# Designs tried in a protein design run: designed miniproteins, single chains. Part 58

Each design is a single chain, and the fold is of that chain. pLDDT is the mean over its residues in the fold that is shown.

## One batch from the design tools (miniprotein)

Design m2124
Fold by ESMFold2-Fast:
Structure m2124 (fold): chain A 65 residues (1-65)
Amino acid sequence: SDEIREKLVKYLMEKYGLSEEDAEKIAELLLEGRGDQAGALLITRHGLSAEQAQEVYDFALELLK
């Protein structure tokens, strides 16, 4: 839903400093079940640790309950 996407985008921007455009791209990948691709981009392009990328994934899973 748009509400889940908005919460995930805001989380990525506020906690990890992603731009709105980059946060929307990561959110889309997570919502499409492309968590491995989203995690790889967070680590390689946005400087997150593997632990931080896992935290993002876990947050997305909690929102989808």
Scores: mean pLDDT 86

Design m2125
Fold by ESMFold2-Fast:
Structure m2125 (fold): chain A 59 residues (1-59)
Amino acid sequence: GAMEEKLRKQIETAEKAVKEYSDDEVVLRAVERELRELLEQAKDNPELVERIKKVLEKL
């Protein structure tokens, strides 16, 4: 649905930010906060939860 597509795009943006700004602690901490909020929004979707957790593990 539209909400799941929006969440996937937000996760993709976070994945790109972690890759592009891997040495920028300020950016990485901002991305971590966003991903934790996305986890709550995606909690009923196991695919998205797993994807978010994998990004958080790299932080």
Scores: mean pLDDT 84

Design m2126
Fold by ESMFold2-Fast:
Structure m2126 (fold): chain A 55 residues (1-55)
Amino acid sequence: SLVEELQKLVKEYKANRKDLEKTQELFDKISELTRKLALETAPPEVQEALRKKLE
């Protein structure tokens, strides 16, 4: 699930906090997954609009 993937990325972020480049990449991935989670919980009209905007 997207929630489990988010938890994995947060764990990797905490483990790699000394590596600024790695933490930046992980932060970007966390942000992207958070957007996908928001899309799944949105009404169908909002899901369609967000999907087109993310492409």
Scores: mean pLDDT 71

Design m2127
Fold by ESMFold2-Fast:
Structure m2127 (fold): chain A 58 residues (1-58)
Amino acid sequence: MLVVAIGDQPTVTPDTLALKKGDVLEVLAPPRDGMVLARNLNTGETGLVFAAALERVA
C-alpha cells in the first residue's frame, strides 16, 4: 500500500523516519498504536512513522 506524507515530520527517535511533505512511502506492516512500519521511497530508509502524518494515495 502506498501512502504520502501530508506534512514535515522530524526524527523523534532512532526508530522513526524523518518525513517531508509529499514523500511517498510503502507500508510494510499494519498500523499499531498510531504508528506504521514503512519504507520511504524517496530515501530508501525503513522505519516507524505516525499514521496521522500519512494519507492513502488510492
Scores: mean pLDDT 76

Design m2128
Fold by ESMFold2-Fast:
Structure m2128 (fold): chain A 90 residues (1-90)
Amino acid sequence: AADLAREAAEKFEEAAKLMEKSGNTQAAYWARVAALAARHFAETGDRRLAELSVKYAEQAADIMKKNGNTEAAKKAEEASRLFREALDAL
């Protein structure tokens, strides 16, 4: 679980960098919030922010799809899947 959550955090940070490169600072912000929540979960096992962080990541992915940035959207979706897997492993 913790290793999957750490991998999710890394993928969310990759997505955020792609979003910033495309000039979408709001989507990048939400992806970074998701990365922080995934890292917090990996360290503490605390699920309280997990659902909200996945929602933020899904919103960031939707913005990127709407703007045609498919690469950033795919990274955010992959990170969300990994984080959901980390949560389900408990």
Scores: mean pLDDT 77

Design m2129
Fold by ESMFold2-Fast:
Structure m2129 (fold): chain A 48 residues (1-48)
Amino acid sequence: SMEEERAKRERERRQKLLDEIASTPDVKEAGEIARRYLEELRRERRKR
C-alpha cells in the first residue's frame, strides 16, 4: 500500500537527517534541523 511506501521513505529521511545532524559541528544548526524534522512529522500526522 502507499502507507507502507510512506513509512519506508520516512525511515530513509530519518536516517539521512541523523547523519546530517551528526556531521554538523554547529549545535544551533543541528537544533534547527531537528526542529524542522519534527515539524514535518507533525504535518504528516495531521494529514493521516
Scores: mean pLDDT 73

Design m2130
Fold by ESMFold2-Fast:
Structure m2130 (fold): chain A 96 residues (1-96)
Amino acid sequence: MSPLERAIELLEEAINIAREALEKRTEEAREEAIKRLEEILRELERLRAVSPDPALFDTLIELVRGIIAALRAEDWPLLETLVANMELVVEALRAA
Protein backbone atom coordinates (compact mmCIF):
# COMPACT_ATOMS: atom_id res chain seq x y z
CA MET A 1 0.00 0.00 0.00
CA SER A 2 1.34 3.45 -0.88
CA PRO A 3 1.68 6.13 1.86
CA LEU A 4 -1.03 8.12 0.06
CA GLU A 5 -3.49 5.18 -0.08
CA ARG A 6 -2.98 4.58 3.67
CA ALA A 7 -3.42 8.32 4.37
CA ILE A 8 -6.78 8.31 2.51
CA GLU A 9 -7.94 5.37 4.70
CA LEU A 10 -6.81 7.24 7.86
CA LEU A 11 -8.67 10.41 6.80
CA GLU A 12 -11.84 8.35 6.16
CA GLU A 13 -11.46 6.85 9.67
CA ALA A 14 -10.97 10.39 11.06
CA ILE A 15 -14.19 11.57 9.32
CA ASN A 16 -16.15 8.63 10.83
CA ILE A 17 -14.71 9.26 14.33
CA ALA A 18 -15.54 12.99 14.16
CA ARG A 19 -19.06 12.30 12.82
CA GLU A 20 -19.74 9.91 15.74
CA ALA A 21 -18.64 12.63 18.21
CA LEU A 22 -20.93 15.13 16.41
CA GLU A 23 -23.90 12.70 16.68
CA LYS A 24 -23.42 11.85 20.38
CA ARG A 25 -22.12 15.22 21.68
CA THR A 26 -21.17 13.62 25.00
CA GLU A 27 -17.97 14.15 27.02
CA GLU A 28 -17.14 10.40 26.73
CA ALA A 29 -17.54 10.37 22.93
CA ARG A 30 -15.48 13.59 22.63
CA GLU A 31 -12.60 12.20 24.76
CA GLU A 32 -12.62 8.86 22.86
CA ALA A 33 -12.63 10.71 19.50
CA ILE A 34 -9.64 12.85 20.57
CA LYS A 35 -7.65 9.74 21.62
CA ARG A 36 -8.40 7.87 18.36
CA LEU A 37 -7.62 10.96 16.24
CA GLU A 38 -4.29 11.42 18.07
CA GLU A 39 -3.43 7.81 17.07
CA ILE A 40 -4.31 8.67 13.43
CA LEU A 41 -2.15 11.82 13.73
CA ARG A 42 0.85 9.72 14.89
CA GLU A 43 0.42 7.30 11.95
CA LEU A 44 0.20 10.22 9.46
CA GLU A 45 3.45 11.63 10.94
CA ARG A 46 5.15 8.23 10.42
CA LEU A 47 3.84 8.05 6.81
CA ARG A 48 5.13 11.60 6.18
CA ALA A 49 8.70 10.36 6.88
CA VAL A 50 8.49 7.81 4.00
CA SER A 51 6.25 9.86 1.65
CA PRO A 52 7.53 11.29 -1.66
CA ASP A 53 5.30 14.34 -0.90
CA PRO A 54 5.90 15.46 2.72
CA ALA A 55 4.27 18.87 1.99
CA LEU A 56 0.96 17.13 1.19
CA PHE A 57 1.24 15.18 4.47
CA ASP A 58 1.88 18.44 6.38
CA THR A 59 -1.50 19.65 5.03
CA LEU A 60 -3.27 16.38 6.02
CA ILE A 61 -1.70 16.48 9.51
CA GLU A 62 -2.94 20.09 9.98
CA LEU A 63 -6.48 19.05 8.95
CA VAL A 64 -6.51 16.31 11.65
CA ARG A 65 -4.98 18.72 14.21
CA GLY A 66 -7.78 21.20 13.41
CA ILE A 67 -10.46 18.57 14.09
CA ILE A 68 -8.79 17.63 17.42
CA ALA A 69 -8.64 21.34 18.38
CA ALA A 70 -12.36 21.81 17.55
CA LEU A 71 -13.22 18.75 19.70
CA ARG A 72 -11.12 20.08 22.62
CA ALA A 73 -12.86 23.47 22.32
CA GLU A 74 -16.32 21.80 22.03
CA ASP A 75 -16.79 23.97 18.91
CA TRP A 76 -19.38 21.81 17.16
CA PRO A 77 -20.09 24.25 14.25
CA LEU A 78 -16.35 24.47 13.50
CA LEU A 79 -16.06 20.66 13.74
CA GLU A 80 -18.91 20.25 11.19
CA THR A 81 -17.12 22.67 8.80
CA LEU A 82 -13.73 20.93 9.21
CA VAL A 83 -15.25 17.46 8.65
CA ALA A 84 -16.95 18.69 5.44
CA ASN A 85 -13.61 20.16 4.28
CA MET A 86 -11.80 16.86 5.02
CA GLU A 87 -14.44 14.96 2.96
CA LEU A 88 -13.69 17.25 -0.01
CA VAL A 89 -9.93 16.66 0.43
CA VAL A 90 -10.48 12.85 0.45
CA GLU A 91 -12.54 13.11 -2.78
CA ALA A 92 -9.80 15.23 -4.42
CA LEU A 93 -7.05 12.77 -3.38
CA ARG A 94 -9.01 9.80 -4.81
CA ALA A 95 -9.48 11.69 -8.12
CA ALA A 96 -5.73 12.42 -8.41
Scores: mean pLDDT 88

Design m2131
Fold by ESMFold2-Fast:
Structure m2131 (fold): chain A 81 residues (1-81)
Amino acid sequence: GSMEEKKLKLEIEIEVGLALISLGVGKITGDYDFAIKQIEKQIKRLEQIKKQAIAKGIPDVAKLADKAIDFLKKKIEELKK
């Protein structure tokens, strides 16, 4: 893969990791509002990464970002129940 592809994949992994840390903190502390707000920030960053991947013609990275966004949105909905 290109250097740009590797960089964007790493950025996706970082944003997902940060979201999962925030989810864990929310579950331990019971502060679900804080966890949801933090995860929503990571989703916005993943949406920016997806736009960059599309602009650079790297569809596999755009698809990976979409899967990450969908995964985190499902985690937020689980916290709201």
Scores: mean pLDDT 89

Design m2132
Fold by ESMFold2-Fast:
Structure m2132 (fold): chain A 75 residues (1-75)
Amino acid sequence: TPASITLPVTGEVGEERARKLARGMEALAAAGVRSITLDFRAATSVSEEAARILREAAARLRAQGVEVTLDGLRV
């Protein structure tokens, strides 16, 4: 079974925090994780710029064969 991880994301997510989350996903993929879920259901806000950064990072990782789910990013 491929290695998988779910990361709960809480509080406010702006541009800087989105870049840190993107770097975290890249580091997990480099460490052999093949399925990554960021769970935004408990996030209080996500800026449009943060959402863009996270979607671009997810697309890049999916192109590398990593499964990425941004759960609740649209709430």
Scores: mean pLDDT 84

Design m2133
Fold by ESMFold2-Fast:
Structure m2133 (fold): chain A 77 residues (1-77)
Amino acid sequence: MEEEKRVEELKKKNPYLGEIAEAEYQLRRTAEEVRKEFEKDPSKAPELAARYRQAVDDYNSRIEEAKKKLEEELKKS
């Protein structure tokens, strides 16, 4: 919950920093979930690797979108 509160505070001060923090939090959370599931059942390794890869792709996509929005605002201000 501490990370979620931090993300909410950042969103209030700077929406773009909040988006970045939220993306980072989601990636960290997925990494923890993947690690716990792997410890319970190592046979899921291929599925868990795919899930983590997807989380990394989602993270990168969200960072790119935040950057794009910043650039668009700079151009339109």
Scores: mean pLDDT 77

Design m2134
Fold by ESMFold2-Fast:
Structure m2134 (fold): chain A 74 residues (1-74)
Amino acid sequence: SAERRALIRRAAEAILRLVEDPQDAEAARAVEELGRVLPEAVVALARAAAMNPGTKALTPEQRARVEAAARAHE
């Protein structure tokens, strides 16, 4: 659905923001809220980031993996 696609895109953007800035409170809240609504998709997006959020700066390869996982869960 369009609603599911929008929520998954929001989760992907929030996870990518947390990889770049682990202190991003707005992104952390979005991941927590979306994890309650779409737990399987949020877990898959976090795994696609290929690391725990905040351990390294975001790479183009990590972004591409998260975007691919988001499309797979739409």
Scores: mean pLDDT 76

Design m2135
Fold by ESMFold2-Fast:
Structure m2135 (fold): chain A 76 residues (1-76)
Amino acid sequence: VKLVPEDVRPPTREELLLGADYAKEKKDAKRLTAVGKQLAEQGDLERAAEMYEEALKLDPSNEEARRNLEEVKRRL
């Protein structure tokens, strides 16, 4: 809750999943990692894990995706 503008609502899970589909089509590991982080923040840990795994398939060196996947798996 540090840099959220007052007039901006957080993205819905449906919006995040649409962003994930777009990122998969573009092979954008950074976008998939960002979608996974927001899904985890909303409590959708299973889908967050899927997004991080897809990001790691595209970019195995993505440390953020790897660490976030480990954290999400501990919480599942």
Scores: mean pLDDT 74

Design m2136
Fold by ESMFold2-Fast:
Structure m2136 (fold): chain A 65 residues (1-65)
Amino acid sequence: MARLEELARRIEAEFRALGVDARVEVEGDTLVVTLGETDYTKATGGLIAAMGLAFEAGASVRLRR
């Protein structure tokens, strides 16, 4: 749990660095990313980073509408 919580904070920081409003929550072994109003171009970079970090941790990523 603590490991995935730290990863969630890291992913939120990556989105914030791109100017994207995002919240990341831990649901079991899944990182749930919720995007606010944003440009898809900016969000794409953050999503790629999130997937890479989650893959290294052996976790899944799910995007909420």
Scores: mean pLDDT 75

Design m2137
Fold by ESMFold2-Fast:
Structure m2137 (fold): chain A 110 residues (1-110)
Amino acid sequence: LREEALLELTRFASLSQELSTDEIIEYLEKLLEKLPESVQKRVKPIVEKFKAELKAADAAGDKAAAEQAIHDFIGELFRLFQTFSEEEQQHFLKVLKEINEEIEEKIKKR
């Protein structure tokens, strides 16, 4: 689970580079909605911080700040993931894989 989570979080980071700020935010909101309530409550503050940092970087035209925000977000999510129960980890990983697949399909159809 840990290695699979790191792989899928790294894929999300890579895919995010091909997306606009608004598209990243849309997929983050979809991710939250698909998570069980216990996991959603713990992930939501990290997502809200990331959304704020992405919007600020976009408004400033600061690509380095956007890349740093993505990196920090992935690191914070991975640390949080390691604190989940095995059942919560399996559900989080399933949802993240589904979101990554949806993003990849969207990019392929451009």
Scores: mean pLDDT 84

Design m2138
Fold by ESMFold2-Fast:
Structure m2138 (fold): chain A 74 residues (1-74)
Amino acid sequence: MLKEIEELLDRIVENLRKAMEEGAPQEAIDLLQEAIFKAVEALRAYLEGDYEKAKELLEEAKKLLEEAEKKIAE
């Protein structure tokens, strides 16, 4: 789980960097920012030992990232 949270955070940050650099729609940037918040919440839940909540938040962050990627992909 920790590795999955780290990999997702890296992917979201990379997508946000590219989106801002390439002038992506604000809607996509907003979704990526929400994805970061959910991934950080997942990390906190994991560190607190709440693995069920961490997994749920990780899945939410992943869905937000996928939605942002669709908006960036034209």
Scores: mean pLDDT 83

Design m2139
Fold by ESMFold2-Fast:
Structure m2139 (fold): chain A 57 residues (1-57)
Amino acid sequence: SELEKKIETLKQRKDFLEERLKENADNPQLVAFYRNQLASIDKEIEELKKKLEEEKK
């Protein structure tokens, strides 16, 4: 479904940002930036998963 594809795209983006966070762990400004982006993506994934559950039932 469209929601499943969107979730997959967001998971790929999350993986990318997690690698960037690890590589830049000694830069507090970048750490804060990536953490904020990851938190945003996690919330979006959770929201889409709820919509997907509603569509499947």
Scores: mean pLDDT 83

Design m2140
Fold by ESMFold2-Fast:
Structure m2140 (fold): chain A 104 residues (1-104)
Amino acid sequence: AKEAAELALEAAELALEAAMEALKKAETKEAINLAIAAAISASGAQFLAERARTKEEALAAAEDALAAAEVALEAARLAGSEKGEELAREAIELAEEAIKLARE
């Protein structure tokens, strides 16, 4: 439970960083809107992960972090942010590991 919550938090933090890197490079309304959506989702996942005390709560935070990271990856790709794409991929890997650990 604790390890899953810690990985979910790290995934959410990286997803937020990826969204911010995408926003820095975003030149279209579509890319800007997607980066903002990813940042909001990642912030929500961070809040849940920091407060997770059960495997069920850690799983929910990890699933939200994964969703935020996937949106951040799309935003980074549309914005042409190589750093944003890399951070989003790391966030996806950590979120998937957190989900697996929470299901043990």
Scores: mean pLDDT 89

Design m2141
Fold by ESMFold2-Fast:
Structure m2141 (fold): chain A 108 residues (1-108)
Amino acid sequence: GSRILELLRKVVEAYENGDFEGVAQALRELAEEIRRLYGGDATPAQKELIDLFEKAAEAFKNKRLDEVLGKVKIYDPKTGTFIEKEITAKDLLDFLKRQVEAVEAARA
């Protein structure tokens, strides 16, 4: 697999095992790999992703899963509008876990 996918699996496995230092280390390695791949050519969205992973790594190092990393706009079908939702370190890891599971299911 790609190094990014291997690092994502490492993040998810550490998270499932309650190894928050392992989560923090793997998120830092993931941020560094994205930075290495794109360098100075990183788009604003890629730079935001790197920042998000670095903030999440610090939150897990400090065992603060409720740490707000930022806000995202999510479409709410009940209201027919976009709503702003704060994402926590836990929300990010729950999202990454679902993404890894989806990729593995597609390859099985």
Scores: mean pLDDT 79

Design m2142
Fold by ESMFold2-Fast:
Structure m2142 (fold): chain A 61 residues (1-61)
Amino acid sequence: MKEELEKELKELEKQAKTIPGAYESVQSLLDLAKKAIEQGDLEKAKELLKKAQQALASAKA
């Protein structure tokens, strides 16, 4: 589970960098998710990654 969340984090970071302005808006969520993964709080990390995905999707519009 932890490795999957780390993989999602890296994928979202890469996707966010391809959209102008998107990375800045999701960077804080991705940073918090990374810290949650490091702390072993996988539930919090999952929620933060979900919020980052939603923010990224809205930035594409």
Scores: mean pLDDT 76

Design m2143
Fold by ESMFold2-Fast:
Structure m2143 (fold): chain A 104 residues (1-104)
Amino acid sequence: SAKIEALLAEAREALKKAEEALKKGDYEKALEYAEKALKAAFEAIKLAFKEDDLEAAERALELLEKAVALLKKAAEALGNKEAILEAEITLGLAHILVGVLKIV
């Protein structure tokens, strides 16, 4: 799906920017970019679920897991526990979606 590939590309660029911001100690920008990456990766998982595309869903899940890791590091530095909670909820939902695709 061209839409899934566009979302995966968006997630990868946002991850790169989040990593660069973290290296500079810019935790607010790191959190912003990590949240953008998480959103794009999760949208890719939802679309892959609708299209019964397990391979795309697994690729998107890998990017989502990286986004959550970067987000948690930035959010911990900022004391933003709500951002951590939202990221963990999104990751849990993503694992459920990918898990269901494996048994369809």
Scores: mean pLDDT 92

Design m2144
Fold by ESMFold2-Fast:
Structure m2144 (fold): chain A 80 residues (1-80)
Amino acid sequence: SKREQVENEIGELAEREVKGEATKEDIQKFADRLLKEGAINEELAEVIKKEGILAGVLKMAVDRALEKRKGLERRVYLNE
């Protein structure tokens, strides 16, 4: 699927960034492309362009973990 392709591309670019092989221009073009395709929102695109793809991936992972944690806390609180 397109989602799987995007996730693979994010992983490849993140590996290149960790190795110091990704240019700032490559990262910015990638963020702009994902924003144009509707795969990411403007806030995430700005994080990636300013702080790099790894920072963007970390923000996504943290935001998702916090949303899951809030859901679990609310559920436990209401059902105890």
Scores: mean pLDDT 73

Design m2145
Fold by ESMFold2-Fast:
Structure m2145 (fold): chain A 69 residues (1-69)
Amino acid sequence: AREALENSEPDPNLSPELQKIAAEWEAGKLTPEEVLERVKEAHKKAAEELAKEKGKYEELEKALKKLEE
């Protein structure tokens, strides 16, 4: 039974990647360990993307300030 995760704090705002993991988990295709590894990868990716977006936003803010005069 794959019931171990039914109460392990599922995120209601799942990314498409996490939704795919959940679907495969429900189908019994993934082990709990595989789910955990994939969730960790998704977290890493999300953190990196957020950091990239932050940097881009700061560059845009500086460019806008230059145009403001």
Scores: mean pLDDT 64

Design m2146
Fold by ESMFold2-Fast:
Structure m2146 (fold): chain A 107 residues (1-107)
Amino acid sequence: SPLERAVNALRALIQTLRRIKRLIDEGKLSMEEVKEIAENLLDTLRYIRKLLPPELQPLVDRAIEALEKMLNAKTKEEVKQALDEAISILREILEKLGYPVEEPELP
């Protein structure tokens, strides 16, 4: 169903955003690479938006705004703040869909 695809895509996206944050902390991603990744993640969010009911689309728009802050970021700290904001919003969407995300320690 569109809902099952949205839930799976949202979970995958949260994992990807957390991995990006870890790679930034490890010094493995440049600011240029981060911005290229952010553009691809924006396309993913626009796809997810189309799968969700209208009442949740404003939350996806807020997640898009958070990732757009990554494109305009001047520091790695601003990128991590934008990632944390996006992760928080995506988790809220999953909770409203009835699929709350447990926060296990990520490797």
Scores: mean pLDDT 84

Design m2147
Fold by ESMFold2-Fast:
Structure m2147 (fold): chain A 70 residues (1-70)
Amino acid sequence: SSELEELKKRKRFLEEVLEGMKALAEAMLKFMKKKGVPEEEIERFQKIADEELEKTEKEIKEIEEEIKKL
């Protein structure tokens, strides 16, 4: 169905976004460590990054549940 295809397309898009976010967060963490950024500041960045990743993962799971209902 067109609904199933649209949900699959949205899921694929969000999975790509999640991969990009993970790569960017990893690159930023490496950069911060190389620049000698204070540990507390790095921990703040990690917490924010983890929270944003968790939100995107939740959206993906919600779409996956909708696909299962079809």
Scores: mean pLDDT 88

Design m2148
Fold by ESMFold2-Fast:
Structure m2148 (fold): chain A 66 residues (1-66)
Amino acid sequence: MPGALSEEEAREQLEELKEEAKKAIEEGNKRKAASLIAAIGVLGAAVPEVSEYAKELMKELIELEE
């Protein structure tokens, strides 16, 4: 079933991915950061209820990397 995650579970995973991506950016690991940002995008696409939140997180992380 597409979008098998609950909204609450998806939000928790997005928060974890955000924290890991932010740390990867701080350490200068661009490959790891890009992978984690991509994972946030995939999760947001899979769970429509959190898609706007995922997009906002991706925007913040991309701006932080630049």
Scores: mean pLDDT 79

Design m2149
Fold by ESMFold2-Fast:
Structure m2149 (fold): chain A 58 residues (1-58)
Amino acid sequence: MLSKKELILRAIALELRAIGLELDVEFNPDLSEEEKQKLLDEAKRLREEAKRLYKEAE
């Protein structure tokens, strides 16, 4: 069982990964529209997982 602190740190790490993907979409002109959509879908998934971990830590 993960501690409350470990759940929060994991959630933060997932949010940072999501931000990294969103920044890549914003600033990388070499990405195709399909690649951008895949990165945004992954970022959304990571943010939803982070929200679940924050709630579990409460």
Scores: mean pLDDT 83

Design m2150
Fold by ESMFold2-Fast:
Structure m2150 (fold): chain A 68 residues (1-68)
Amino acid sequence: MSREEIYKKVKEIIRQELAAGKSPVEAYKKGLEYALKLGKENGIPEMDMVTITSMAFREVQAELQQQA
């Protein structure tokens, strides 16, 4: 799986968690757990997965602020 596919999946998870009424911290944790798991399975460094999760979280938060 590519970094781009992981980013898309992580962004989707964060969006779903926030839509379910979870806190931003809980949504980020869920996204990070998933990203780290996929990174390990695909030989991608943990630091890159942290970066991908942070970028995905920032994008989802910005999107929600624009829709509010």
Scores: mean pLDDT 81

Design m2151
Fold by ESMFold2-Fast:
Structure m2151 (fold): chain A 71 residues (1-71)
Amino acid sequence: EERGRKLLAEGKELFEQGNYKDAIKLFEQAIRLLDDPLKAEAYRLLGQAYAKLGDLSQAEEYFQQAAKLRA
């Protein structure tokens, strides 16, 4: 849980800096370690990062997964 939260925080920092590729790697790792509601937040951030890279299809998939977890 603590490691997952650190990965999520580091990924958010990279995302804010415009480093979307490295942010995606950290968010993918965080998802494996986190449960709701932080897991849903990580999926939402993955969707945003893929959208910034122009992969709108992948972004949509992650937004849908985030919505399912938030019910």
Scores: mean pLDDT 82

Design m2152
Fold by ESMFold2-Fast:
Structure m2152 (fold): chain A 73 residues (1-73)
Amino acid sequence: SKEDEREYLARLLTVLASLRGENITHVEAMKLSEEELRKRLAELRASITDPGQRKAVERIEARIKETLEKRKS
């Protein structure tokens, strides 16, 4: 659902932001629109230019998706 998609994006934003030293809480992230969440995530991803760091982000994304799917079960 769109709410599940926003939950995923919000969780991903809080994790990636914390890795960059930005303190965004889950509650604060959930107040953002889906468009704002996607824009901020795109900006964070664009700041990561190293291939190894990009692979780490891909692993984080996969882990968050896995965790949320397991909670639905």
Scores: mean pLDDT 77

Design m2153
Fold by ESMFold2-Fast:
Structure m2153 (fold): chain A 91 residues (1-91)
Amino acid sequence: SAAKELLERDARLEIRAAEELIEELKKLLPSFSKEEQEEVEKKIEELRRLVEEVRRLLENDAPPEELLRALLELGAHLVLLEAWLLVLLKE
């Protein structure tokens, strides 16, 4: 019960973080080259897919193990994307 509530809270926080990053990426999109824009758009779609998966698992009251796995995947993807952006935006 308590563990389920914490996991659902963490899921909502990860979804919010992903949505905020997508919003910032869309805002920055016009400042990138054509090749960079295509890569950014692809990463946005990948991130949206992962967010949708987490939402689906929440809606279907999926086993905690499946929800945790999806959250770890989303979290890892967010960290890698942020790292990539830091390298891209440095120069």
Scores: mean pLDDT 83

Design m2154
Fold by ESMFold2-Fast:
Structure m2154 (fold): chain A 61 residues (1-61)
Amino acid sequence: MSEREKLQIEIVKAVNKGLETGDSEKTKEEVKELLLKMGLPEEEAERIAEEVAKSVEEHSK
């Protein structure tokens, strides 16, 4: 399994934890860091992480 695949799994884990806790800000920070480690540009990583955090905020219990 490649390092990129491992980072993708970590993103899924971060999202699931965010949905459980409702901490969208922490989810945004964790997802952004993981996306940057995967080699995405900062602007794209920030945008994707913000979209993920918004989804977590909307769907958290």
Scores: mean pLDDT 79

Design m2155
Fold by ESMFold2-Fast:
Structure m2155 (fold): chain A 73 residues (1-73)
Amino acid sequence: SPEEAVRAALRQIRDAVEAGLLSLDEAKAQLRALARWARSQGLEELARKLEEIVERAKSSEELIELVDELLEE
């Protein structure tokens, strides 16, 4: 499903940030692209939540925390 594809991409982004393979800015760029794709699939609420993570995360650690919170839903 499109939702599961978004969740899989979120896990990959989160793990790459934790491993030091993606910077905060690179992760935010990927989350913006993911939000645009999610919206194109009709996942408006999920797209908005992804955009909120991009706006709120001030550090890689905070981005990981916010992504993990979303994945627990």
Scores: mean pLDDT 89

Design m2156
Fold by ESMFold2-Fast:
Structure m2156 (fold): chain A 75 residues (1-75)
Amino acid sequence: DDLIEKMKKAVKEALIESGVPEEVAEKIGELLGLAVRHNGVEAGIEATKDMVESLYGEEVAEKVREAAEKAAKES
């Protein structure tokens, strides 16, 4: 749970900094948490990155991927 919570927070913060509304950023963070729990860290990050890329573009998706990877390494 600690790992997942840190990753959710990092992804939410990266999305908000990129101009995504807080409510949407929180929901995407929740989806990351579910994806990581069911599919593992690498697959969960990849699925979330692909979703963000579809909604907000490649630049925002890369920031989300980097934030999630950094949070996972620091946990």
Scores: mean pLDDT 84

Design m2157
Fold by ESMFold2-Fast:
Structure m2157 (fold): chain A 113 residues (1-113)
Amino acid sequence: GAVITQPASVTVNAGGTVTITATGNASAVGASGVAWIQEAPGQPARGLIDKSSTPGKGASSRFSGSQSGTTASLTISNAQPEDTAVYYALATGISNGVPQLVAGNGTTLTVTD
């Protein structure tokens, strides 16, 4: 089946740079790219990146995305306390020849002092 794997948690110092990776199989991650969604405590889910590298509407320029083969990366520069959230990779994968939404398990980001 189509699968995307993310690290369970990552930590970054305030003002630092962190990269969250999503690794898929070929059924999950392809030319359609990967979207990155932020789910902050008490807030609705927000799109940060679409099609691996296209900034979402209203997303900070501190967020950037890239894709190499079946690995997608979200990079957060100048990390701020408000970036403490869960980040999900979403892709349109193929299962049994049918396009379907595939999600990673989410990565919890903690921003430290």
Scores: mean pLDDT 84

Design m2158
Fold by ESMFold2-Fast:
Structure m2158 (fold): chain A 74 residues (1-74)
Amino acid sequence: SKYAEGVAEAIARGAAMAAYYKDDPEKAQALLEQAQKKADELGSKVSPEEYAKARAEGEKLGAQAAALTEEELK
C-alpha cells in the first residue's frame, strides 16, 4: 500500500540522514525522531504486520545508503 511504502521511505531516509550527520548526534537524533513520527503517522493507516515489514525494508535500505555514503567519503 502507499502508506506502507511511505513508512519504508521515512525510515530509510531518516537512517541515511542520521548516518550523514553521525558527527552531530543531536541533529542525527532529531532527524531519526522526525522519521519515526512520520512512520508512526503513516503506520496508523496499515496493519501492525504491514508496518513491521515496511519498517524492516526501510531499515535495510537506510543501512545500504549509509554504507555507500561512507565508502564514497573514503
Scores: mean pLDDT 77

Design m2159
Fold by ESMFold2-Fast:
Structure m2159 (fold): chain A 98 residues (1-98)
Amino acid sequence: NPEEIRKEQEEVLRRAEEAVKRAEAGEKLNTAELGLLSAAAVLSDPERRKRYLETIRRQRERIWKEANPNASPEEEAAFREREERNDKLFEELIEKYK
């Protein structure tokens, strides 16, 4: 049913926008909410996709820093380098399979 699929996609996007606003307000998102943002990113235009992926990345960085409060500058640099490599790989995969 095309109308039901469209309504389900609209609900996913609505809930994703609410989660993004909560994250931007300083709230920590749970695993289910990060999954929702990933699903919304697939359903979205490039500009909105970028915002959802940026929100996921910031949440992952926050979680990593809270888990590693005594991380050295070298460990923080290694984390940033790994995140940058992952972002590049993700963009290359989207370009290849779009």
Scores: mean pLDDT 79

